# Designed miniproteins, single chains, continued (4): the designs that were tried, part 90

Each design is a single chain, and the fold is of that chain. pLDDT is the mean over its residues in the fold that is shown.

## One batch from the design tools (miniprotein)

Design m15120
Fold by ESMFold2-Fast:
Structure m15120 (fold): chain A 79 residues (1-79)
Amino acid sequence: SLVEKILKAIEELEKLGASPALIKQIRDIVDEYKDDKDFLEKLLDMLEKAIKKGVSSEELALMLAVLITVLKILKKKES
């Protein structure tokens, strides 16, 4: 499942040294948006790119903040 792929990406990021606080934040976001498949697909793409590039926890946190901000703006325009 999409959620299972995201959880595996999170485990890989944790192994690469992502902070426990950031890992918890990502897990909480997955739970909050579990029914939003479009968001989860974008989140998975972002996490996979972060893993391949070997980004820092700071860069990953910024990427996550941008994704959440864009999602909130898009949701506000839904009727």
Scores: mean pLDDT 79

Design m15121
Fold by ESMFold2-Fast:
Structure m15121 (fold): chain A 69 residues (1-69)
Amino acid sequence: PLTPQQQQTLDQIQQVYDEVMQLGREQNVPPERLERVRRVHDAALDQVRAGVEVDPQAVRNMMLSVLKA
């Protein structure tokens, strides 16, 4: 079972992911960039579930970077 702190981190990462995906759709970015954002999201979720400390702000910055690239 997940700890309350892990659940909070997952919830924050999910919110960041939803916001970045919405921004990407609004800016009509290529599907390839949206797929890169999805891969960053999946990796972040796996890290949290593995007990690694993940900063949602760092995940957001990485998602925005791959969305722009």
Scores: mean pLDDT 85

Design m15122
Fold by ESMFold2-Fast:
Structure m15122 (fold): chain A 77 residues (1-77)
Amino acid sequence: MSGQEEIDLATEIVREAVARLKAGADPREVVDWLIEKANELEKQGKTFAAKSVYTAAIEIARQAGLDDLAAEIEKKR
């Protein structure tokens, strides 16, 4: 089922983002990386995975106090 593959892919991407944050990566750089991954997924037609990755990017941005960046990401569909 393609939906399950998209869930697994989004989960793997988000786990990588969390691992980077735990290693001391800049939250802005992690969010930018997640946006790039979500854009790649959209180009591949993996809209569900892309939406999940955008949601994770918004949450990380908000937790880091990057509210302007979070609002910008929310505009993307």
Scores: mean pLDDT 81

Design m15123
Fold by ESMFold2-Fast:
Structure m15123 (fold): chain A 55 residues (1-55)
Amino acid sequence: MKEELKAEIEELLKKNGIKVSETLRNFIDNASPEELEQIKKYLEEAVKRLKEKKK
């Protein structure tokens, strides 16, 4: 469900100390389930990169 994908995205951001901006929240709210799945994959990759940057 779209709500489950939104929750997973927000949880990923929160767990990694990334603040959910108003712009990002609006984009997520207007995104299709397919777009949300792509956003989740993109964020997972970005979060992994950010975590690897930490020593």
Scores: mean pLDDT 73

Design m15124
Fold by ESMFold2-Fast:
Structure m15124 (fold): chain A 64 residues (1-64)
Amino acid sequence: SLAEKRRKLRLEALKRIDALKEEAKKIGGTLKVEVKDANNITITLTTEKETKVENINIDAELAK
């Protein structure tokens, strides 16, 4: 069902955030997580060399 797919995508997003937090800690970088709503999450990882941005939209992923 769509509800089950959405739940799985949210779980995957949370796992991704946790992985990036550990990566930031190892590199000495900073992780900023901005949650606009349950379906829209922006993750910004800033290190000495670069800034990496990921945007997660659960509804857009469901539409694929």
Scores: mean pLDDT 74

Design m15125
Fold by ESMFold2-Fast:
Structure m15125 (fold): chain A 91 residues (1-91)
Amino acid sequence: MEKAEKAYQLGVILGNMSAKMGAEDFGADPVTMANVFAGIAALDAARKLGVPEEKRKEVIKKTREETVKMVENGEYLSAREALQKVDEILA
């Protein structure tokens, strides 16, 4: 799997889970949580995986947009689904 694709997938998973937990446990706005935490997770993953600088902005943007759309549609990953997807990325 391409490094940029790994960063994107990790960002979506972690952003989605952060939005779900923030809404359920803290009454936070799930769209705001998805946008912020998907962006942070994608940025951190892209840097650590060595995604070229010129591609990082687009990866972060795509990750944020996709995670926000999932949350706006009420599409949340369970903790089990999130863990399974992470295991697939790391395999």
Scores: mean pLDDT 84

Design m15126
Fold by ESMFold2-Fast:
Structure m15126 (fold): chain A 61 residues (1-61)
Amino acid sequence: SIADEAKARLEEIAREARENGESSEALLQRMVDVLAEVAPSLSEEERREVEAFFRELVAEW
């Protein structure tokens, strides 16, 4: 699904950012860009799932 693809992209961005020692601000900006790109294609439920996943990734940073 588009939601699963978005989650995979967010996880990959977080993984790359950790490996490269990127700031939390740079990570947040890249993730927000992905959310903005996919949001129009997501249902309300899928949007909540992707936003919850995003929050978990940011909280673990």
Scores: mean pLDDT 78

Design m15127
Fold by ESMFold2-Fast:
Structure m15127 (fold): chain A 99 residues (1-99)
Amino acid sequence: SEEQQRQQEEYQRELEQERRILEKVRELAPTVKEILREAGIEVTEEEAELALMHVVGDLAREGASFEEIERFLERIKRGDPEAVERVIEAGRRVREALR
């Protein structure tokens, strides 16, 4: 499809951006696990990382830039209510999928 052709062209450029995002997501996984625990959602660090990756993927699909995604990750670190709420929703989705 036309989408597959675009994906092939963008793939190599996205790899470096994805690596930087993955590093930040991994660093935030313990923080996300604590956020989810406080919301009554018990997850492993791996599941917390997956929940955060779902949020990052959603943001990217909504047209968020690399800088906007990084800004969102910084908001999570600061306990920004909007960012925290979005992470909690993703954590609930991950927990449901793993039942």
Scores: mean pLDDT 81

Design m15128
Fold by ESMFold2-Fast:
Structure m15128 (fold): chain A 100 residues (1-100)
Amino acid sequence: MALKYAQEAARGAARLLREAAERARSPDDLPYLEGVALTVRGILEDAGNAAIAAGDLEMHQKIGEALEKVEEAIRHARAGDLDGARRALEEGARLAEEAA
């Protein structure tokens, strides 16, 4: 049960991150990117907890790497760096997909 939840949450997070990176085209979209990244951070934290509860340390590690990229995206968005935020979200999405 926990493993299935972690996989579905990671896939959902990846989709949200990728969609945000694709839709954000200007600096006016930075608050939107930050909002999505903050939401996904919560989803991935829950997914990481579910992965460790299931004993899947590899998935837990990959989710941790995705969370690190989400934090980078939040930092870039707050600094006004659209390109940096988008790249961090795209890398986070890839890592979240690999975790699932």
Scores: mean pLDDT 88

Design m15129
Fold by ESMFold2-Fast:
Structure m15129 (fold): chain A 120 residues (1-120)
Amino acid sequence: MSEAEALRKLKELGATRESVEEALKLIASSTPEEVLAAATPENWASLVYALYLEGEIHLGLGRIAYALGMLELAREYFEEAIRLYDTAIEILKKFNGPEELIEYLEKQKKEAEEHLESLK
């Protein structure tokens, strides 16, 4: 599955621009456990969308930090990307979301884990 396909599926499942903006605010002010607890049948697709975007941002920032020799900062970004993808996967499992989306997020999580392992 491509990023465009994953994001399209989440939009079809109820993620709107407005609901994703609200989800981003919640994620910025909450722990992973609080985000998972706040997930509802009405908002879960928006939370997964927002968590995925934040995970991609942190993965990208980790790669940039790594390229600049900022190894501890790269580690922090890769660890945060893993936590964000993992929270999205837990929400998908809680609401019986599409298995293709779970597999896609597990692949993105694994990429972040491989980058983290490269920092030894």
Scores: mean pLDDT 88

Design m15130
Fold by ESMFold2-Fast:
Structure m15130 (fold): chain A 74 residues (1-74)
Amino acid sequence: MTPLQKKTLLTIAALMIKKNRPPTQAEIAAALSVSQATVSNTISSLIKKGLVSTTASGQIVLTPAGILTVLNLL
């Protein structure tokens, strides 16, 4: 995984804890100080790896594999 992909996974986990809900791509972009296009491309790569999925409302959630990956990055 790229450093940005790792940081994105950790940011999703942190935002879920802080907000008690899955974050949007805009919230992830703000937290990482990157463009929404950069987040969109990174999220697409993480979906392809099976580490995250999107809800019907456009929120980003960690899969069980994504959660295990986050724990292994700590």
Scores: mean pLDDT 83

Design m15131
Fold by ESMFold2-Fast:
Structure m15131 (fold): chain A 93 residues (1-93)
Amino acid sequence: MMKSVDELIEELEKRLRAAKSVEEIEAIIEEFMEELKKLLSTLSEEEKKKALMLAMERLSEVLDELVEEGRISNEEAQRLMDKFRKVAEEILK
């Protein structure tokens, strides 16, 4: 179901903070990326860039929070961000 970019990001943040395992965190991020791709396919080039930058910033902030809480490692957080960046590059192609 389609949501706004802001709504999708807020839901991502809530789900990540509530997650109980690294596997759940990975699954949440994968679901978010898939929903984001669908939403971005309906947007203009400028809105795609804006949405991707906002999503990257907010995801990075939550992942840093999870690292500080000891819920994931710095290496796991970096891996997840790298995966997101690759997907973002493909969307902007």
Scores: mean pLDDT 80

Design m15132
Fold by ESMFold2-Fast:
Structure m15132 (fold): chain A 77 residues (1-77)
Amino acid sequence: GGISVAELDELKKKAAEGDVKAQGTLNFINGDRAFDNGDYDSSIKYYQQSIDLFTKSGDKMNANLSQSFLDLAQKKK
């Protein structure tokens, strides 16, 4: 999905401060960008990282969402 520069900058700051959910979201955004570019290898790696980070933070909804995109990226490869 689209994210503004200001929103992305705030997300990066939160991730740098140790916000595990923000780190998961950044990896998901990177995964989406790689997927949209047809770089399924990079997309798979980013989605795997986002699943791990969302799971560690207790964010089951975003972990499950990231898993769905991981499964799709693996099928495209």
Scores: mean pLDDT 86

Design m15133
Fold by ESMFold2-Fast:
Structure m15133 (fold): chain A 73 residues (1-73)
Amino acid sequence: MEELEKKAAELEEKLAKEPENVELLTELSQTYALLGKFDKADEYGLKVAFLLQDDPEKLAEAEKRLREAVEKA
């Protein structure tokens, strides 16, 4: 739990410098899903979907990572 919360905080600090970094947004969505914070996971997931709307392969990969995280939470 603590480790995932620290990871989320570090990822948010990195995202503040690179707000459209899809990998950081995907990792934040996955991390919050694993923490059971689905509202935040969905918020970051929607940002990934918006940024990757023209890249279906990367979008599918991000969606798979979020789905697996939700199933484990």
Scores: mean pLDDT 79

Design m15134
Fold by ESMFold2-Fast:
Structure m15134 (fold): chain A 112 residues (1-112)
Amino acid sequence: MSPEVIAGEAAAAYSKATGKRVAVVVTTDEDGNPAVGAAVDAPASAGVSVLQDGKTVAVGVGSGATTKEAVLKALEAAGVTPDLVVAAADNPGVRAAAEERGLPLLTAEELA
């Protein structure tokens, strides 16, 4: 199972258990592969699914010259403020975006 699918399932379970809005972030590199652990300054695309009570309530997509920029654009495009961000793994660009928005970042492993 891909890391992004595991992150999505963990986030859905967590959102249902807590009632919180959870933003699941998936990043891809320039070749379209999952950008787990990608550099902050690498060109990237990001997809965000915001989950509440185990259901998707908003989605956003962004791209940028950095992983951070792509994630920030995707979060803005989703149009709802999540309570936390979940990523498949600790990605410095995703972490930087979460920190800029004042949101905690959890990995899929931390939600397991």
Scores: mean pLDDT 74

Design m15135
Fold by ESMFold2-Fast:
Order: structure tokens, then C-alpha cells, then sequence
Structure m15135 (fold): chain A 89 residues (1-89)
């Protein structure tokens, strides 16, 4: 399910031990989520919100070195995306 895919990516992000690994995992997550949103035919406004969220988080990765803070930010983003998907179902 869509929620299972989100949980799998969150688990991978939480297992990251370097910021570089987290960036790569975030890129993979974004690609999979964009494909999933296309298949679920979610509204463009939701797609734009998700794209903006990933762009902001990637920018924070470039500016901050606190891996645990980045993991918390990623968890918050995943939870918001789950809420949006559930509201649209």
C-alpha cells in the first residue's frame, strides 16, 4: 500500500548513519513518492506541497549537520504526507 511504501522509506531514513546516505535515501523516497502520487492521481496542489517539502528538507541537509534533527524533520514530513493521502482516500 501507499502507507507501507512511506513506512519503508522512513525506516531507511532512520537507519542512515551519515548525512550523505540520508540525502541519497531522500532522493529515492522523493522519486518513489512522485510515482505513487501519479498512480493515485492525487491533486496537483498536493504534489506541489510535497515537492516543496522535499526541496526545503534537502536545503536543510546542505545547511545543517545534525543528523538526528534531520531524521525528526523527515518523520514529520512523512506523517504529514500520510495525513494528506488518508484525507484524499
Amino acid sequence: SALDTLDAHLAALNAATTIADMRALLDAFEADLKKLMEELNVPDIVKTRVDTGFALLKRKIDEETDLEALKRAAEGMVNEIKALIEELS
Scores: mean pLDDT 78

Design m15136
Fold by ESMFold2-Fast:
Structure m15136 (fold): chain A 76 residues (1-76)
Amino acid sequence: SRAEVIAQINEINAQLVQELLNLARNNAPRSEIEAVIDRYLAQIGALVAQLLSDAERAAYLAKLRAYLLELADKLL
């Protein structure tokens, strides 16, 4: 169901936040932080493909990636 997909996206987002906090605490290099973000975006993208058209999904993921990289810069 749509509710189940949304719940999965929320869980993945919670996991991403925890991994980003752990990476920041360990002074991980930017490349490792970007790799983790891209890994989670691939998981979110697969779920979002069930809810959005290809064009909407591409736009959403691009915007989300930019936001997460900006957030990572503030945590470093």
Scores: mean pLDDT 83

Design m15137
Fold by ESMFold2-Fast:
Structure m15137 (fold): chain A 88 residues (1-88)
Amino acid sequence: MLSEEERAEVSKLLVELQKALEAGDEEAALKAVEELAALLERHADSLDTGVALALAQMIAHLSENEKVRKKVDELAERLSPALVAASA
């Protein structure tokens, strides 16, 4: 499971992703996804990672930014085997 500090960082990055997408700042949005990816990959077997990933996908898909959506979907596909293993 993520630490309290890591969960706070995930929440911050999700907010930064949403704000960047609302502002149309694709570069900032992609950076937020990359920072989320680095954190979540260290904790790929965590339920917290699955929840954070689902929230990131929802935010990206609601924004309709195709590059950000694709990057988040690629992250989800990459983490999916570890999350399935963790849920077993």
Scores: mean pLDDT 76

Design m15138
Fold by ESMFold2-Fast:
Structure m15138 (fold): chain A 55 residues (1-55)
Amino acid sequence: SQVQQILDDINNKVKQYTDLGRQYSKAGDYAKSSAYLSQGSKIAMDGLEQSSKLS
């Protein structure tokens, strides 16, 4: 379904930002880690709102 395609895209973006955040955390760059994790969280929240409107 179109909803599944949207959710897959959102999940892929969240994973990308989360993975980058974890990489920066391991490197000791906590400022960049925090920024990427925050963006991933925002994408997930915005995606839930979008899915709610389509359902």
Scores: mean pLDDT 81

Design m15139
Fold by ESMFold2-Fast:
Structure m15139 (fold): chain A 110 residues (1-110)
Amino acid sequence: AVYEGEAEAVDPATGDVVRAKATVRVEGNRVVAEVEVTLVAGTQTVTATLVILDEEGNVVAESAPLEVAPGATARLVLEAELPPGRYTVAVRLTGADGTEIILPLVSFEV
């Protein structure tokens, strides 16, 4: 199965605008999540991490973090084997000051 989603986050304190698009491929218990993260407006580099959340909101898998400079797009990929259940692909965004935002993109089933 293939699941797709997108979301936009605006930080009201900084005016930073992040857009993210996700594609999730599920084959049995194997999940491949791909996310493109664009910092469409902002003056500081942000750090993006692709996370998979369970139904209770716990992080069950996460990618290595990548830096996203103003106007740049980063591609994040995460492969995981998950037990049957409902999950959400999200991006965790960390600002230069350490402020953290979780941006949910798409829900899927294993």
Scores: mean pLDDT 83

Design m15140
Fold by ESMFold2-Fast:
Structure m15140 (fold): chain A 98 residues (1-98)
Amino acid sequence: GPEIKKLAEELRKLVLELVKAVLRGDIERAEALLAEIKKLADQLKSLVDDPAIKALIDDIVKAAEDLIDAARRGAPVETIIGLALRLIGLAIELERRV
């Protein structure tokens, strides 16, 4: 419904801001954005009944955590870009499916 689509769009916007923060090396900002993403993900999961959509939401949270973890441990730029593209793709797929 309209509320679910709006929350999915808000999640995609937070994901893009998290990716930008990671690419700038602003890990503190990325961690704050992850907390917002987790809160929004919990709200979305409470509004959806489809187990596949719930799994996609969980995949988005995990991909965001994996990206921040890779950045914190100084992973190569190619790894960071790959994880960022995966995260963005998952968020776009969620918005498309709700």
Scores: mean pLDDT 91

Design m15141
Fold by ESMFold2-Fast:
Structure m15141 (fold): chain A 62 residues (1-62)
Amino acid sequence: KEREEKERLILLYESSAGVADISAAVGRTTSKNPESAEESKELEEKGRKLREEYLRKARELE
């Protein structure tokens, strides 16, 4: 039970943190460098990948 609750919190935290950071980075550098948009997208994918890993492990445990 504690692990399930911990995973939920971690998933929400990491997902939210990743998106927020990416949004800030893109806003600052997008106008100056188009590569920023691609880099920010990679960060979003990394954040989502972490979320999937947590979900995947949780499902495999079951």
Scores: mean pLDDT 60

Design m15142
Fold by ESMFold2-Fast:
Structure m15142 (fold): chain A 85 residues (1-85)
Amino acid sequence: SEIDKKQKEVNKLVREALDLYNEGTLEGLEKALEKLKEAEKLTQEIIDLGLKNNDTGTVTYNTIRLRELQGGIEALQKEIDELKK
């Protein structure tokens, strides 16, 4: 389904972001941030599709995931900002 395809893409982006983060470079952190922001957008699209389909399980799960992604984005942005001082 479209939701399954988007969920696989989110999982891929999160894994790619982790690999970039683990490079330990400013460039890697900035690229990781871009991947997490892309995952956030796709997660919102999954929530919107779940709402349209009255799929409460998909909405609930991905709402939690969205909050986790947003927290990770905020933490990573602060780390990048500190390194650019």
Scores: mean pLDDT 90

Design m15143
Fold by ESMFold2-Fast:
Structure m15143 (fold): chain A 93 residues (1-93)
Amino acid sequence: LEEFKEELRRLKEELEELKAYGGNENSTEESRQQTIKRLEELIKRLEEFIERLKKAYEQSGGSPEIQELLKEAEELLEEAKKLLKEHQEGVAK
């Protein structure tokens, strides 16, 4: 479970970094497109991570610790998707 917790922490840190860069700064079109690409990659990794957690949850017979990690990962995925939409629509002002 430590490996899943570390992976989730890394994914959280990456999202927080992307949120900071997508703020009220004068970003070039290139910077925005790079942020979009990184968010798409993060979303893909989160979806893969969630599928791995679901398999581990089934295999463990319903581990509460894995269920908590799954909930956190799903919340992080929703936040990443929201941020991606903001950058795609140019609503981050």
Scores: mean pLDDT 76

Design m15144
Fold by ESMFold2-Fast:
Structure m15144 (fold): chain A 77 residues (1-77)
Amino acid sequence: MEAFLKQFLDALRALEARLQRFLDSPVKTLEEAEALLRELDELIAAAQKANAPQEVIDQLEGLREQFKKWVEENVVP
């Protein structure tokens, strides 16, 4: 559990940094948005595989849906 939590937090921080760079970029591509969505899916899968608390999984799934909706409205109308 401890090793998973550290790895998970490191991955989450890296994803957060990538998401911020994407939002700050003047050029937003569908390819970059799909890469970020895939990274979120990978984090969710890793959390599920490690039997992370359901609350953590639900939070990640919520973040994924919010970002997907934002992408559909702002990157691919």
Scores: mean pLDDT 75

Design m15145
Fold by ESMFold2-Fast:
Structure m15145 (fold): chain A 92 residues (1-92)
Amino acid sequence: KMEEVVEKALKAKEENDIDGVVEAISEAIQLLPKEKKEEAIEKWEKMVLAALDLNEEEAFKYAEELTKIIGDERLLEAVLYLVKKLIEKAKK
């Protein structure tokens, strides 16, 4: 299941489908054990808030931490893409 979710995230990124990337990352988090799921949700929230605050350094830091918790480094490209899109949206 995790492999399929990572593939979905990468495909959504390639297609510039922001909603698809969000959905795939959410699915990846839901596949985690309970303890890791709680930690991943916390990192996700911090990442989104930092991106919306235009704090790029903090947003990228939490993106890396989230990806490490999920345990598949290929997902980092999709998560970083999402951070970039959130920052662009926050700038108007």
Scores: mean pLDDT 83

Design m15146
Fold by ESMFold2-Fast:
Structure m15146 (fold): chain A 62 residues (1-62)
Amino acid sequence: ATTYGLTQQELAIAQQLAYGRTNKEIGFGLGISEHTVKSHVASIFAKLNLQSRTELAVFVLR
């Protein structure tokens, strides 16, 4: 299901970012490249109009 306009993969990445995981750690955990994670991170921040990992954590972990 789509949550907050995010795909399931984008939501999974957003949750891991909220927990303080690095792009490399997220990529390893999801079986994708660090570069792909960076692209998704940029898309997530743009879709949610967020500027920091702290704002993302408040948004995603509620």
Scores: mean pLDDT 76

Design m15147
Fold by ESMFold2-Fast:
Structure m15147 (fold): chain A 68 residues (1-68)
Amino acid sequence: EFKKEVANEAYRLAKERGVPDEDIERLVREILNAKSKEEIKAVIQRAVDEGLLSPEDAERILKLIEEK
């Protein structure tokens, strides 16, 4: 499932940034509960705005979504 791949990548990138486990778990749940690619993109964009992911990390994840 592409959502699991996106969630795993977001987990790895956020963990490398030193994001607290609680915030990472929330991010992963939001990705897995998303019902469309547009919802996943919105979750990723919000994660960038909150500092959980960098813009560069978000670009990598968005490419992964578009490849699926």
Scores: mean pLDDT 81

Design m15148
Fold by ESMFold2-Fast:
Structure m15148 (fold): chain A 99 residues (1-99)
Amino acid sequence: KSDEIRKKLNEKLIEAAKEIAKKYGLPQEVIENITVDDVSEWVSEALSKFDEETQEKLLNGEEEAFKLLEERAKNSEPEEKMRYEIALTSFKIVKETLE
């Protein structure tokens, strides 16, 4: 069912984002209040660092684009690493859930 898939997808995205935020030392109060809209904002912010072609490839779950995102995360400052890691994990969850 489309609604069940969306609900499970949102739950997985929020759970993954909370674990990553905890790993990067965000306050417990912030972590507890993470919503799917927060995840969407962080993913959009990470995407804004790439050109349109790469953004489309990431949204389509292309492995080549995932490798570019992984490389960007490795070479980023700690606060930006969190956003890239959330974005990468989110794209992987979407790909696995929809396939």
Scores: mean pLDDT 80

Design m15149
Fold by ESMFold2-Fast:
Structure m15149 (fold): chain A 67 residues (1-67)
Amino acid sequence: SAVEEEYRRARERADELFRGSEVALELGKQSSPATQKDAEDVARALREEGERLLSEAEKAYREALES
């Protein structure tokens, strides 16, 4: 169904964002303090975006199942 595909795509996108967050943190650990701070800010933003996408997708999926 369209809702299942949208949920799957949201999960895939969130996984990409979570991986990007982890990569940013790892690269930041090997960098200057200023670059590390910027990497931490980027990692947090990516993590928060992924969590938001999952929350919205889960809500939409649940609503579709209850209809």
Scores: mean pLDDT 84

Design m15150
Fold by ESMFold2-Fast:
Structure m15150 (fold): chain A 107 residues (1-107)
Amino acid sequence: SEIDKKIEELKSLREFVNEQLEKIYKIALTDKEKAIEQLKALGDRVSAYLKELGLPEIADEFRKLSDEAIKKLNEAKTEEQIKKVMEEFKKRYDELFDRAIEELKAR
């Protein structure tokens, strides 16, 4: 079904974002400004894609989550703080993604 296709696309997006977040985390430990730039680009891309999937409210929540993570990364002074920010963002992202899948299943 069309819904099943969108759910598979969301699962693929989840894997892609998780891979990108792991790469961004490693960059953040050595070049925080570059990591922030990549996180902004990722946020824009994922938000746009979620809107294309017909999930504008989830897209807006993802944009807000991404902006909050960027702000916290800018404020982070230690590797431990960077790790905490990235782990919290990933957890919130996974929760938001699970909600997106459930919303599509309910259609």
Scores: mean pLDDT 85

Design m15151
Fold by ESMFold2-Fast:
Structure m15151 (fold): chain A 69 residues (1-69)
Amino acid sequence: SKMEELKKEREELLEQLGKLTRDYIKRWEEMKKAGAPREERVAFIKEMSDELVPLSLKLARLRREIEAG
């Protein structure tokens, strides 16, 4: 059913977001340990936002569709 497909897409997207978030946390910790300059940290935050924000918006849309029935 379409509902089962939406739930599967949500689960896959949650797994993708979880993995990406863990990878970004690890990279951030490595940058802090290396004493990365502010400019590199700002660029990193932009990279993270550019990747995670569209996925978070897609997740919100999927949740709304599932809740609507």
Scores: mean pLDDT 87

Design m15152
Fold by ESMFold2-Fast:
Structure m15152 (fold): chain A 65 residues (1-65)
Amino acid sequence: SAVEKALEAASKAETFDGAGKALQDLALSGEVSADEAQYASGLILEAMETEKTGREAALKALETL
C-alpha cells in the first residue's frame, strides 16, 4: 500500500526531513489521498518516537517541511 511505501521510505531516512520528503513525494505521485498522507505522517511520528529522538524534535522537524 501507499502507506507502507511511505513507512519504508521513512524508516530508511536517517533524518526527519528525509522522512518528510518521502511522504511529500508519495502525496505528489497521486497514489494516495490527503487522508492517507496524513495517516502515514502519524505513523512516521510514532516510529521516530520509538527511537532516541524526542516527540518535540519530531514535531519541530515536521513544521519545517
Scores: mean pLDDT 59

Design m15153
Fold by ESMFold2-Fast:
Structure m15153 (fold): chain A 106 residues (1-106)
Amino acid sequence: ALDALLAALRARGFTAAADTLRRILEEHGEVEEVVAGAAFDLAGKAVVLAKTKNDEYVVVLVTRAGEVLELYVSRDEEEAKRRFEEILNEVVEEANAIARAQGVRF
């Protein structure tokens, strides 16, 4: 699961983000499952929600350059999913704003 996600991110030019995600997730234990993930080329950001074998849910927001913007850890799946959705909505709005600004020039 994790290796497939990281390979997909690298294929999209998010190599530094993939390296940062592996490091952070491994610091919280072995990844049992990648619950959700999204990457946005226009915003240059990726957000991932993963469950570790230590029963922790980890939400990470990283830039294409591998900078960590948000790190949220919870043992409550619903709280982690809520935080993931909040971050996802913020990145979607950023990507949409960039797309609208670029669309006005075409």
Scores: mean pLDDT 85

